Designed miniproteins, single chains. Designs and how they scored, part 26

Each design is a single chain, and the fold is of that chain. pLDDT is the mean over its residues in the fold that is shown.

## One batch from the design tools (miniprotein)

Design m881
Fold by ESMFold2-Fast:
Structure m881 (fold): chain A 70 residues (1-70)
Amino acid sequence: SLEEKGLQAAGLVAGGLLGIPVDPNDVEKAREVLRKATDEQLDEAIKAIEEMANGSEVGKAAVKIVRELR
């Protein structure tokens, strides 16, 4: 689903910022990493997703998910 792909993308970016390896297909690990992220790390993840994904549907879903967790 688009939401699942958005969550996977958000988890990958947040994992990179926290130094936690995330398998692209591991949705549960993506959720765990996002829960561990600080508000500052979530803001940085939003900026990184917007810069890299630039208007893609997956990028928009990822940004929405991260904003809802902040």
Scores: mean pLDDT 78

Design m882
Fold by ESMFold2-Fast:
Structure m882 (fold): chain A 85 residues (1-85)
Amino acid sequence: GSVEDEIETLSEKLSTAVSNGNINEASTLLSKISSIASKSGNKTLITNISEKLSDAANVAEDAGNTDISNILSKASSTLSKLSNS
């Protein structure tokens, strides 16, 4: 659907920002993704996004970018809690 298409586009941009170490762009994209996911009320979608953000955090950690990894991990944890509420 339109929401999933928007999240896919933002996730692709987030992956690029993470690989480039662009903290400001990654933070902006995470804010948009989290807002869309939260507003959707779709727990399955929120869980899937949480898992993707966790995977992205591992990629950032492996690249040595601890600041981005921490931001991604925190966003993943927050969304995981929303999916379980």
Scores: mean pLDDT 81

Design m883
Fold by ESMFold2-Fast:
Structure m883 (fold): chain A 64 residues (1-64)
Amino acid sequence: SESIKEEIERDLVRLLTLSGSDKLSKEQVRELADKYGLSEEVKKELEKISDPREIFKLLVEALS
């Protein structure tokens, strides 16, 4: 649980740093969802979100 949270935080920070943005693109969100093996329902909800804090919450909840 702790290790997965740290990995998600690292992924989000890396993507935001590379883009120079405070938000994630739909493509970046899709890559994260695919990396973590999320269901189609969770992927659809994540695709609506660009705020990294909300994405972090959903990823942690889905993987808990």
Scores: mean pLDDT 80

Design m884
Fold by ESMFold2-Fast:
Structure m884 (fold): chain A 68 residues (1-68)
Amino acid sequence: MLEQAQRHLALGDEHERRGDLEQAIRHYELAAAAYKELAEQTGDDSLAQYSEELRKRAAELRARLAAA
């Protein structure tokens, strides 16, 4: 679980750096879902915060695509 969440986060960051915003959004949402699931399993609030931050980042990227 955690390893998959970290891989999706890394891929999201890389795609965002390349300007591939659609792929960055997909990977950030996959990472957010994985961190949320892990937070629910472990009760770790920091993982829940990471999930929320990644969802907000994905939403910001979607807004940028919609404005373009």
Scores: mean pLDDT 83

Design m885
Fold by ESMFold2-Fast:
Structure m885 (fold): chain A 86 residues (1-86)
Amino acid sequence: GLTPLEVAIGYIAQLASLERNKEAIEHVEKAYKYFQENKFDEALKHMAEAARILGYDEIAERIEKEGLKNPVKIAMYVFEKLLEKL
């Protein structure tokens, strides 16, 4: 099954796609690549950058401070923002 961090990457990917933001999409693709390589710190950096590019500075800060400690909480924050855009 999908891990909470992988789910969070998926939700940021959907936000980037809804906004048609190519730069954010590229950072999400890098985050997923680093996640698959078990480079979780690099994955979180690219997730946070994608969130910042999309204007979600609070999500970016939470990813940086809480990402590895609370990946479920990060997935929930991103999901809430995705629901606001749908």
Scores: mean pLDDT 84

Design m886
Fold by ESMFold2-Fast:
Structure m886 (fold): chain A 82 residues (1-82)
Amino acid sequence: MEVAVVGGDEEGEKAAKEAGEKGVLSIIGDETFGAIEAAKAGAKKVLVASNDRAKAISAVNAAEQLGVEAEIVEPEKVVEEA
């Protein structure tokens, strides 16, 4: 499993669901919890889709502490990045 998408708000959840329909690992819920779950599932990279920048930054930091590359992606750009 290479890339995971974590959607933490309404728009992020919608983007993550759409990515999941295309076969990308998608986790919906709290940004930080989702990033930790993705890292534990074996993701090599985590894309955090959320308009809440503070929560998205927290999620990226959590994934990086687990040794997983992470970045914040605007919900509308998830399909382009994943």
Scores: mean pLDDT 78

Design m887
Fold by ESMFold2-Fast:
Structure m887 (fold): chain A 86 residues (1-86)
Amino acid sequence: AEFKPVTREQLERALAVLDEHAAKASPDTAADLEWIRRILREIGENGASVDEARAFVHIAGAIAKKTTSDPEELEKAVDEVLAVLD
């Protein structure tokens, strides 16, 4: 059983956080945040649980941090999204 599906309100808030960080980030960090946003929207709209959405954000953030020019800004965005997905 999938625990606690992501609510529409949680999804919209998480996507807004990613949009806000992407708007002020460097182009490569913004592209990484836009990639995370795209997939988070897709899985959230298809009924992902909060735990599944959090797991995705954790792994996607870890992958993006290896190549992004601003890993601290990426980490800040990821942490804020995870706070919404609680």
Scores: mean pLDDT 84

Design m888
Fold by ESMFold2-Fast:
Structure m888 (fold): chain A 75 residues (1-75)
Amino acid sequence: SQAELDREVARALVLMEIGLAKSLLKQGKVDEAIETAKRAIELAKRYAEQGLISPEDAEEVIRLANEVLEEAKKK
């Protein structure tokens, strides 16, 4: 169904964003990592509000994004 496809796409997008943020931080691209982590938080919140990802999945993505932001702060 379209709803199942939308949920699959939403989940993939937030996971890709947080993965990218972590990769950018490891490469020393601090500013890009920060912006990508912020984008991951925004997407997780939006998709949770729309019922596209679970609140638990959203909290997990936000936690991981905040880890990136905390590590970036130390650079």
Scores: mean pLDDT 86

Design m889
Fold by ESMFold2-Fast:
Structure m889 (fold): chain A 80 residues (1-80)
Amino acid sequence: MEEQKRREERQKVLREVANKILAIGLLVEAALENNVFSKLKPEEATEMVEEVKKAIEEKGYEAGEEKARELVEEFKKKLE
């Protein structure tokens, strides 16, 4: 059952990586749409990515998309 065990370990790691990649993509997309991508500091972006990733893990992709938009729109309002 060695192949099955290796597949399960690999799938777990890939899911974690995939959720992080999705969170980054959604945040970047929302930031570009709102013209604030160049104004995001690495520290702020990292915090927002973690919030989006958490939303994806708890409520799925659509929740992550909504969370990314919410966070970026809030950030934009602070700049105005």
Scores: mean pLDDT 79

Design m890
Fold by ESMFold2-Fast:
Structure m890 (fold): chain A 85 residues (1-85)
Amino acid sequence: PDESLAELQAAVAAQRAAAEAYLASREIIAEKDLTIPLSASGEEVSKKVKEVAKELEEKYGGVPRAVVVEATADSLTVRIVVVKP
């Protein structure tokens, strides 16, 4: 069980590193963190991320991107960033 969490955390770290490399040359005009319980379905996660991304895009007018930045035993922290076009 702990091995599955460690593997998830490693995958999150790899995705975060790739996202940080992409964002290093970008101007971030807005960001918002979402904490989503691991018990949530993929559909619920996708719906919440899309709703917040749309809200930020409508408010700031940039390009929204979602990155998983942290995984714990109970939750995922997803950061939605809006980059300047």
Scores: mean pLDDT 74

Design m891
Fold by ESMFold2-Fast:
Structure m891 (fold): chain A 85 residues (1-85)
Amino acid sequence: MEEGRKAAERAIEAAKKGDSVEAANAIGVAAAMGDFTSALEAGKEAVKLGADAKLIAEAIISGGMFSGNYGEGKKVAEEVLEAGK
C-alpha cells in the first residue's frame, strides 16, 4: 500500500547513496507491514544498485517475523539473495 511504497522509495534512495543499512531498514519496514511485493521489488533494485544483499535479506526476515509472515519473508529474502549473485 502507500506506506509500503514510500518505504520502498526511501530504500532505493538510500541504496543510491551507498547506505545499505538505511536501505535494509526501509525494506524491513515494508516487510513488517506485510507488503512483500514492495519489499521484493525494492530489495532486488537496492542489491542491483550495490546494497548489501545479506543485510536486506535479514531485514526482510525480521519484518516477516514481526508481521507473522515468516515463510513469505524467508522466500522473499532468498529471492533478494539470488539477485545479489
Scores: mean pLDDT 83

Design m892
Fold by ESMFold2-Fast:
Structure m892 (fold): chain A 82 residues (1-82)
Amino acid sequence: SQLEENAMKRAEEVKEKFKKDLIEKTRESVEQGKAAANGGVLAVKSIYSKISPEKAEEMAKQYKEEFTKLLNDEIKRLEDER
């Protein structure tokens, strides 16, 4: 439906924005990077919760895995650069 298509586009925009924020925040501290990653997951969950609670939980899990991987990759890069 148009509602689901709109939610997917908004979730992708939020994902890209939080990826950028996560990189910048992780350079300041790992804890700030973790907070940014969690914020992105919560924002995506909020977008999909307007469609259904089940879909919100499913999508939140998928985005949490992606953000966790990105966070860990950035932490590793920062450790390798020092």
Scores: mean pLDDT 79

Design m893
Fold by ESMFold2-Fast:
Structure m893 (fold): chain A 88 residues (1-88)
Amino acid sequence: MTEEEIAKAFIYALKIDYLLRVMAEARKAGDTERYEEALKQLKEILEYAVKHLSPEAVEWIKNLVLKTAERDYPELVEEVKKIIEEAK
C-alpha cells in the first residue's frame, strides 16, 4: 500500500467512525430515521471503497471499522459484521 493509499484509507476510516458514532447515538435515542440514513451512508462508503480502492486497502478499512466497533460501539458489532460481509 502506498502513502497516498494509506492517507485515503485514513480519510475513509474517519468518515466511518463518524457514521458509527451517529448510528450509536441514534440507536440510543430511538431515532430510526437518523440510524437508517447513517447506515445507508456507511454502506455507500464501503461499496465505493470496494469498487475503487486496492483489495489491501479495502481489507485494512474493513478490519479498522470492525475493531472500532468492538472497542467503542459494541452494540453495533453485529450490524458492522453484516455490512462488511455484504460489501464484496
Scores: mean pLDDT 78

Design m894
Fold by ESMFold2-Fast:
Structure m894 (fold): chain A 81 residues (1-81)
Amino acid sequence: QIPSLFNVKKLEEIGLTPKLLLTLGSLVLFEYARGETSTSRTVEGKKITISNIRDFLYAKSTAKISVDGKKPVSLSELLLP
């Protein structure tokens, strides 16, 4: 068993799942390789916006995720300490 690394309640509040967050990691790496600084993609029917790809890859609190135009949340809020 893998311990939960995710704040499930915060993920649910913004309409994400752990699976979707992991999928975003792969997409963000692809966009970073293309020289993008931000990205917006539709994944599993949800429009997801990441305002700073570099900060997202480094798991910095300045990385913001927005789902379907909802209030952006910091990546750090989606992970347990």
Scores: mean pLDDT 70

Design m895
Fold by ESMFold2-Fast:
Structure m895 (fold): chain A 93 residues (1-93)
Amino acid sequence: DSRRQRRRQRQRRRGQQLVDRQVQQITRQGQRSVNNSMVNWDQSMQQMQDTRNQAFQTAARVSATWGGRTRQQGDRIRNDFMNRSQSIINSRN
């Protein structure tokens, strides 16, 4: 039965790593937006939106593989990502 527990922990760890990478990416995009020396605002905003959408997809993927209570955790991660990415975007505008 320890193998089942290890499998669940490994899957959760992988999901969390993907989520964490997306948070880091959103943060970098927010910081870079200020450094655009020319008119690249639209591209910067599109990259931020893409990163946010990727976070959504990651949360949905994690939710789909577990269902039930794990879906609720996926929704929580998704909402946290959305709030953090929006805050970064707003702080740069």
Scores: mean pLDDT 66

Design m896
Fold by ESMFold2-Fast:
Structure m896 (fold): chain A 55 residues (1-55)
Amino acid sequence: GAFSELMRLLGEAYKAGKDISGEEAERALALGRQAGLSERQVRDLARMAGVKLLP
């Protein structure tokens, strides 16, 4: 489901030590919307996962 794909995306970014930006950030926000999450909730999840989700 969209939530599982979002968590996978955040986990892979964390393992790689990479910030999420641009098109990848747009994909993360789109997955969040599909899972019923607000932009704020997606950004909060990224922060809790140790990943920077850039504007």
Scores: mean pLDDT 85

Design m897
Fold by ESMFold2-Fast:
Structure m897 (fold): chain A 81 residues (1-81)
Amino acid sequence: ARKEEYLARVKKLNEEFSKLLEKLPEDIQKEYREKLAPVMAEFYKALEDIDSPENQARIDAALSEMEKLVEEIKKKVEELK
């Protein structure tokens, strides 16, 4: 259940991230994809042993970084309005 909830949350964040990115210039899209890739890698690595307190903290940190990147992209999209 908990692992499924984290996977659902990441899927939703990735969908929002992709929708926002397509509104930005290609060079900015590349920069944010490169920033997101290591965060996603850390998330999935931590998810392999979710019962570890260290990995729970890493999952929470990765989700927070993803949310931060989505907010940064929202601000850049607003600059285009």
Scores: mean pLDDT 82

Design m898
Fold by ESMFold2-Fast:
Structure m898 (fold): chain A 56 residues (1-56)
Amino acid sequence: SVPVLKGVLAEESVDPETGQRVRRYDIVDVVTGEKVGTATEVEVDGEWRLASVEPL
């Protein structure tokens, strides 16, 4: 079956090197509730952009 994944906001912070706002998400399988990875978004010029996705 195809997994249905969602991001759950885990942390919001400011990167001390860049001054960018950063959101970190736990990626969770919606059916099992298991964490399968993490994702990071950064704010660039008022827009949230996906910076990285890392599987467990």
Scores: mean pLDDT 80

Design m899
Fold by ESMFold2-Fast:
Structure m899 (fold): chain A 107 residues (1-107)
Amino acid sequence: DVGSVEKMIDQAQQQVDNATTSSQLASAVELAGQAIREALKLKDSESVERGLDVLGRALNKAAELQDREVLEQVREAAMVVVTNSEDHKLILRAIGLVLRAIGALLD
């Protein structure tokens, strides 16, 4: 199922890169979050890292659009890594995304 997770991440990344609407961006974050949850179950740190990269890209777009709903979705997806990962590097990266999302929400 690592191959399935990789395909979900690739699809989520394409959707983020091509997103022109809040709805498209929200769908991409949801897909990335699902891929991250599956990668965590498989203990696939590389796929979790790639999923966090997709969340970071979505966060940048959501911040530019001032899209509060997508910023909250990114925060929630990153918190799943903070609470469920045993990889300290991934936890720190996810905390960074949570803090950036909160910062954008306060602006």
Scores: mean pLDDT 88

Design m900
Fold by ESMFold2-Fast:
Structure m900 (fold): chain A 60 residues (1-60)
Amino acid sequence: SAEEKIKEIEAEHQKRVDEVLAERRKMPDTYEGAIETFVRVADVEGEYIEKVSEVLKEAK
């Protein structure tokens, strides 16, 4: 169902965000590292929005 697919996408999204933040913790404390992390989080968020949108299009 669409609901189950969205739940799976939410769980995957949370794991991806946690991974990005864990990798940031291992990086040098630099401005470049902060920007790189911001871009990665933005990409993960964009993928999440796109996947949820596709499920909702299928469910109509």
Scores: mean pLDDT 80

Design m901
Fold by ESMFold2-Fast:
Structure m901 (fold): chain A 68 residues (1-68)
Amino acid sequence: SLSEKNRALALVYKNLGDQHFSAGNYDQAVEAYKKALEEDPSNEEIKSNLKEAEIQAGIEDIKRAVGL
């Protein structure tokens, strides 16, 4: 099992990722969720949140590339 400190730190990074995602800062959300997952690698909710943030970041990259 992970230490309580690792789990607490994962929750802090997850909450930061959630804040960035809600603000539309998808690249920052991806970075925060990756840090959360480094602390709690088996957390399926964080993995799901990371995937959604990566999809949204990819959409923004495409929009920028096509001048949107």
Scores: mean pLDDT 87

Design m902
Fold by ESMFold2-Fast:
Structure m902 (fold): chain A 86 residues (1-86)
Amino acid sequence: MKTASISVEGEEDGVYARGSASVEQLDETRAVVRIELELTNNSKEVLEEFTKAVNEGAAKRNGTVEIEVEEENGVTRVRVTATLTV
């Protein structure tokens, strides 16, 4: 089993983003990528670009992607689960 994780944070135009990503290899041909992201300050445009990038990345890997978005108290939370062929 091969697992890797990364944490990222940044700020652009007053939008603060904090996230984590993990990659887990399920077998010799499949991996699962999980991304959790928190965005502040009404980051709809940032979220749309992120969603586009994730979908394009999964498509290039013959993968599937599921994106869940939740907004609460001015914080947008995004959960991504992508299953990719490696």
Scores: mean pLDDT 69

Design m903
Fold by ESMFold2-Fast:
Structure m903 (fold): chain A 72 residues (1-72)
Amino acid sequence: SAAAEYARLAAEAGAAGDAEKAAEYARLSMQHGFSTNAGAAAGAWEAAKAAEAGDAELYRRGGQMSMIEAGG
């Protein structure tokens, strides 16, 4: 289905670190599957959230490195 295809594209974009594309494909998956394939829409949403969480964790580690570099 179109919803499942967009969910796959959202997961691929998330894995590539493209949170903006992951979110857009997740939105398209929901639009095409919300009433007929809730599972695919939920999967796309979780993929977009996972991409966002990955970026947050990377920034958290980078911030700690910068604090150490600044001398505490």
Scores: mean pLDDT 62

Design m904
Fold by ESMFold2-Fast:
Structure m904 (fold): chain A 90 residues (1-90)
Amino acid sequence: SEEEIEKKIEKGEKYAKEGKYLEALGYYDEAARLAYEQGNYEKAAEILEKAVGVLKNLKKKNPDLLSDEELEEGIKRLRGLAEKLRELAA
């Protein structure tokens, strides 16, 4: 349901604010999958953009956990998928 998606986004945002970026990514992944399954492609794309922000913050907090190349590749994958999803939403 839309309510379930919003609850998972809220949990992701809460964990991100607490600096718990891996937990935040987990909730955003669950939320994006639910939005996609419900055909809400614009919402799924929006959630993927939130995940990009979390990846950037994870790298800043733990620079040795994620390489610059891995960060760049991850961002490109998430943004590329978000763009394709928005094309489906149009």
Scores: mean pLDDT 88

Design m905
Fold by ESMFold2-Fast:
Structure m905 (fold): chain A 69 residues (1-69)
Amino acid sequence: SPLEKMLELAKKASEAAKAGNPDEARRYTQEAARVGGDEGASLAAGYVVKNATSPEVAMDAVRAAGEAS
């Protein structure tokens, strides 16, 4: 389902953010936005912000979510 796909992508985005990989975190956030629109983008960005090891990774994901909205 789209919801299950959004959750999967949000978890992958958060894992990438925790690993310090901003490009992967941004990519998964954008994919979540493509699947679920604003809801998908917000879900993935929230997961990234919660789990990011750097403010730069968190800000990149928030920017990607805003651009996808």
Scores: mean pLDDT 79

Design m906
Fold by ESMFold2-Fast:
Structure m906 (fold): chain A 65 residues (1-65)
Amino acid sequence: SMEVAAQIIAVGAGVEDGKVTVKVRIENGVLVFEVESSSEEAKELLERIKKEMEKLGIKAEGIQK
């Protein structure tokens, strides 16, 4: 399912414990990634995740606080 795919992709994108916390959810068939950080690291991580999702044909959105 898309939840399992999201978990695999998050690991593949290099999400590490304690570095940046990413929350993943699905809304109406779109994968939503949320980060509680205004840092450039968080922005780059979301951009990387979005690019990986696009390569797989999966709709994804990144939200940064």
Scores: mean pLDDT 64

Design m907
Fold by ESMFold2-Fast:
Structure m907 (fold): chain A 74 residues (1-74)
Amino acid sequence: SELHEALSEGVQLILETASAGLKAGLSVEEIRARMEEVARAWMERHGITDPRVIDALRRVIDWIAAEYERALAE
C-alpha cells in the first residue's frame, strides 16, 4: 500500500541519519534531534499529513534513540 511504502521510505531515511550520526561520534541526543529534523523535512517535502505515518515515525525515532542509549551505556 502507499502508506506502507511511505513508512518504509521514511524509516529508511531515519535509520540512515542515525547511522551517519553514530559514525560521526554524535551523542544520542544530537542523533535524536537530527532524526526529528530529517523526518519533519521528509514529511513536509512529500505532503505527509496522515497522523498514523507521523505517529509511526515518531515511535521509530523514540525506539532508535532508546536502543542507542542502551547500547552505548556500559
Scores: mean pLDDT 82

Design m908
Fold by ESMFold2-Fast:
Structure m908 (fold): chain A 83 residues (1-83)
Amino acid sequence: MGKELAEWVRRVFEGAIRAAEEGRTGEAAALARMALSITLRLVPEEKKEEIREAADRFVAAIEAGDTEAAREAAERLVEILES
């Protein structure tokens, strides 16, 4: 489960970063929030806070147009899901 979820989240966040790079920042943020909502239902309670923190950093970076910070936050989120 964890690996499949991490791979799906990685793909969604890669899509969100691409949307932001194309100027579709609102769509990118919406995709990230949707992925977060689904992910939080599927993960153990002990991981939820770390996942929220990483996802919040991702959304903030996307809304600020900082695609580098968004990639770092996405990598952290995937790392948490694979642990």
Scores: mean pLDDT 81

Design m909
Fold by ESMFold2-Fast:
Structure m909 (fold): chain A 77 residues (1-77)
Amino acid sequence: SKETMLKLAKAMLEAINASDASEEVKKKAEEEYKKLEEAIKKGDMDEAKQHLNKLATIASEVLSDEELYELLASVEP
């Protein structure tokens, strides 16, 4: 759902921003999050998924396996 995508994307962005990643990486994550929000607002779910995948790629490069596990657990019911 749109709500689940936004919740997951926000959790990933917040985790990246709390990490030791460079400011450039954090800025790239914020740009992908904004593009995801814009895609959802215009109803382009395929574009939204592309930006979610890019954000997830950044998260996987920056966060540990343990941090990723905690992030996913925070979003799933």
Scores: mean pLDDT 81

Design m910
Fold by ESMFold2-Fast:
Structure m910 (fold): chain A 97 residues (1-97)
Amino acid sequence: MKSIFDEIAEEILKLPPEERRAVLQKLMDEALKGSLPALDLIYTIGLKAIERKDEETLQMVLDLLEEGAAKAPPGSTLEFLFRYMLLELKRLWEEKN
């Protein structure tokens, strides 16, 4: 079932790499401020990149989640969510390839 986040993620995947990276960075800035919808959209973009075998976009998302985990307060729910999403996307990519 396609959600509005699925549709937004698919549009972001159509952007040139430079613009795509800029959008992802803005989403991470919002996620670090506590926006769970921004974090959910970053994860959805990662899932869509895996479905499309778009390794370039997946790597952008993985690098961003790793940066987010490092910047989040140590031991916070936010750090846990970034680490969880990072590991889950890596697992899903390996299972598909």
Scores: mean pLDDT 84

Design m911
Fold by ESMFold2-Fast:
Structure m911 (fold): chain A 64 residues (1-64)
Amino acid sequence: MEEELEREIVESLADMALGIVNSTEENEDVLKKSKKLLEEAREKLSPEALVEALKKIDELIEKS
């Protein structure tokens, strides 16, 4: 039951993050990698994993 709530929260946050990245990021390679990282975070079912994914996305944007 708690896992279902965490999954829904992580999915909602990942969906919002995808929308933000899609709106702000023009580089298609960074977008593709960001989408994969966020999808993996959803599968982890953990807010901690989502935060880690967001940090990796930030690194990808900075490196590009």
Scores: mean pLDDT 70

Design m912
Fold by ESMFold2-Fast:
Structure m912 (fold): chain A 102 residues (1-102)
Amino acid sequence: DMERKRRELADRIRDAAAQITALKQQGASQDAIDEEIARRAREIADLAKRLGLSVSQVASSVVGVSIRLIGDSIDTGDQTLADEALYASRIGTKATDILDKS
């Protein structure tokens, strides 16, 4: 079921972005943030390969997650959700680059 696979990928991206945002809020160094983004991007790329998702499908999921988080940030006034959208985009860009080069 393709919709189930897309939901699984979207949930993993969302969780990764939230965890990185939490690390930033806890005062993690830029090097630690960059390493966590790289680690999460590898995990997302590996999951996409296991699920049989294309680069375009992964990119679409990343855009969907980011748009929803930005919308929720606007609706609630929660700036943390805007930070999560930024990290979702960064993770997704690196993950699609890894997947495309594989």
Scores: mean pLDDT 86

Design m913
Fold by ESMFold2-Fast:
Structure m913 (fold): chain A 99 residues (1-99)
Amino acid sequence: SEADLQEALERLIEEIREAASKLTNPALIKLAEQIIEAIRAKDGLAVGVNEGLMGIEAYLYKPSEEEKAAIDKIRAAADTAYRLLSEPERQAELLEELR
């Protein structure tokens, strides 16, 4: 349902926000913010693009182990949001996996 989708997206936003609190690189922090805004806008393409850019930025800046774990968590949450927004026929299956 739309309500179940909204609840799942809000939980993913919170997971990204918590993980982003461990980041020190301003560019990575900004990309996490852009992913959150894309999820709020339900813009799956923007979620995917910003997740990809975060991957590139991380490779350039060689984060610490803690930051790498936080980045991986943000990217995993973004990928889940991208699938929820981009694959409506699989939405019910994906929502069940998140319970």
Scores: mean pLDDT 86

Design m914
Fold by ESMFold2-Fast:
Structure m914 (fold): chain A 63 residues (1-63)
Amino acid sequence: VEAMTEAAVAAGASREDAEAAARMLAEGHSGFDVVQWLVARGLSLELAFRTVAAAERARRAAE
């Protein structure tokens, strides 16, 4: 999950939000659920979507 966290940070998320997003995705939450959670924490929809997309891309590269 470290690769997912680093990809999310590179996309513009804080390390805290990136770690939480990577963990949620690793636990089986959908990308949509993670985007909704990040927006609820105060991220813009664009940044939340970019963060989740980057983390999912990193996960697929590892699969």
Scores: mean pLDDT 79

Design m915
Fold by ESMFold2-Fast:
Structure m915 (fold): chain A 66 residues (1-66)
Amino acid sequence: AAPAYSELSPEEALLRDAETALEQAKTPEQYANVIRALEYAIETNKDNPELVARLEELKRKAEEKL
């Protein structure tokens, strides 16, 4: 289903939180924790493909730093 406008704030908050955590990560352990959090978010939001795609982009960025 297409995302509702009311879901934009939770989606943006989730993406911003993940991006901030990724930016603040300095060790492999911290990057692994970010990846774990992103995997959980992807799994729990699989019915929102646009959110999942953006979360996967952040996950790939975290994996590049690992």
Scores: mean pLDDT 76

Design m916
Fold by ESMFold2-Fast:
Structure m916 (fold): chain A 76 residues (1-76)
Amino acid sequence: MAFSREEFLELLEKRREEALAEAGKVLSPEEFERLREELERKLEEVKNASDEEFIDKVGEFNRLLAEVERLVAARR
């Protein structure tokens, strides 16, 4: 069976925390705070999404996570 909405939210929250922990090691405080705020905003959009919009909003959040991970890799 596919993941429940609650399982997706827990996974996204964990991935956000992991991405921010890595970002905090390599990014400037200003870049870190901007990305933290943007990830938090996107996660709130996922939490507030209708069931019909949920997967699309999860996709948007995952694209932002991938961008953060790419930026972190480039700064190492």
Scores: mean pLDDT 80

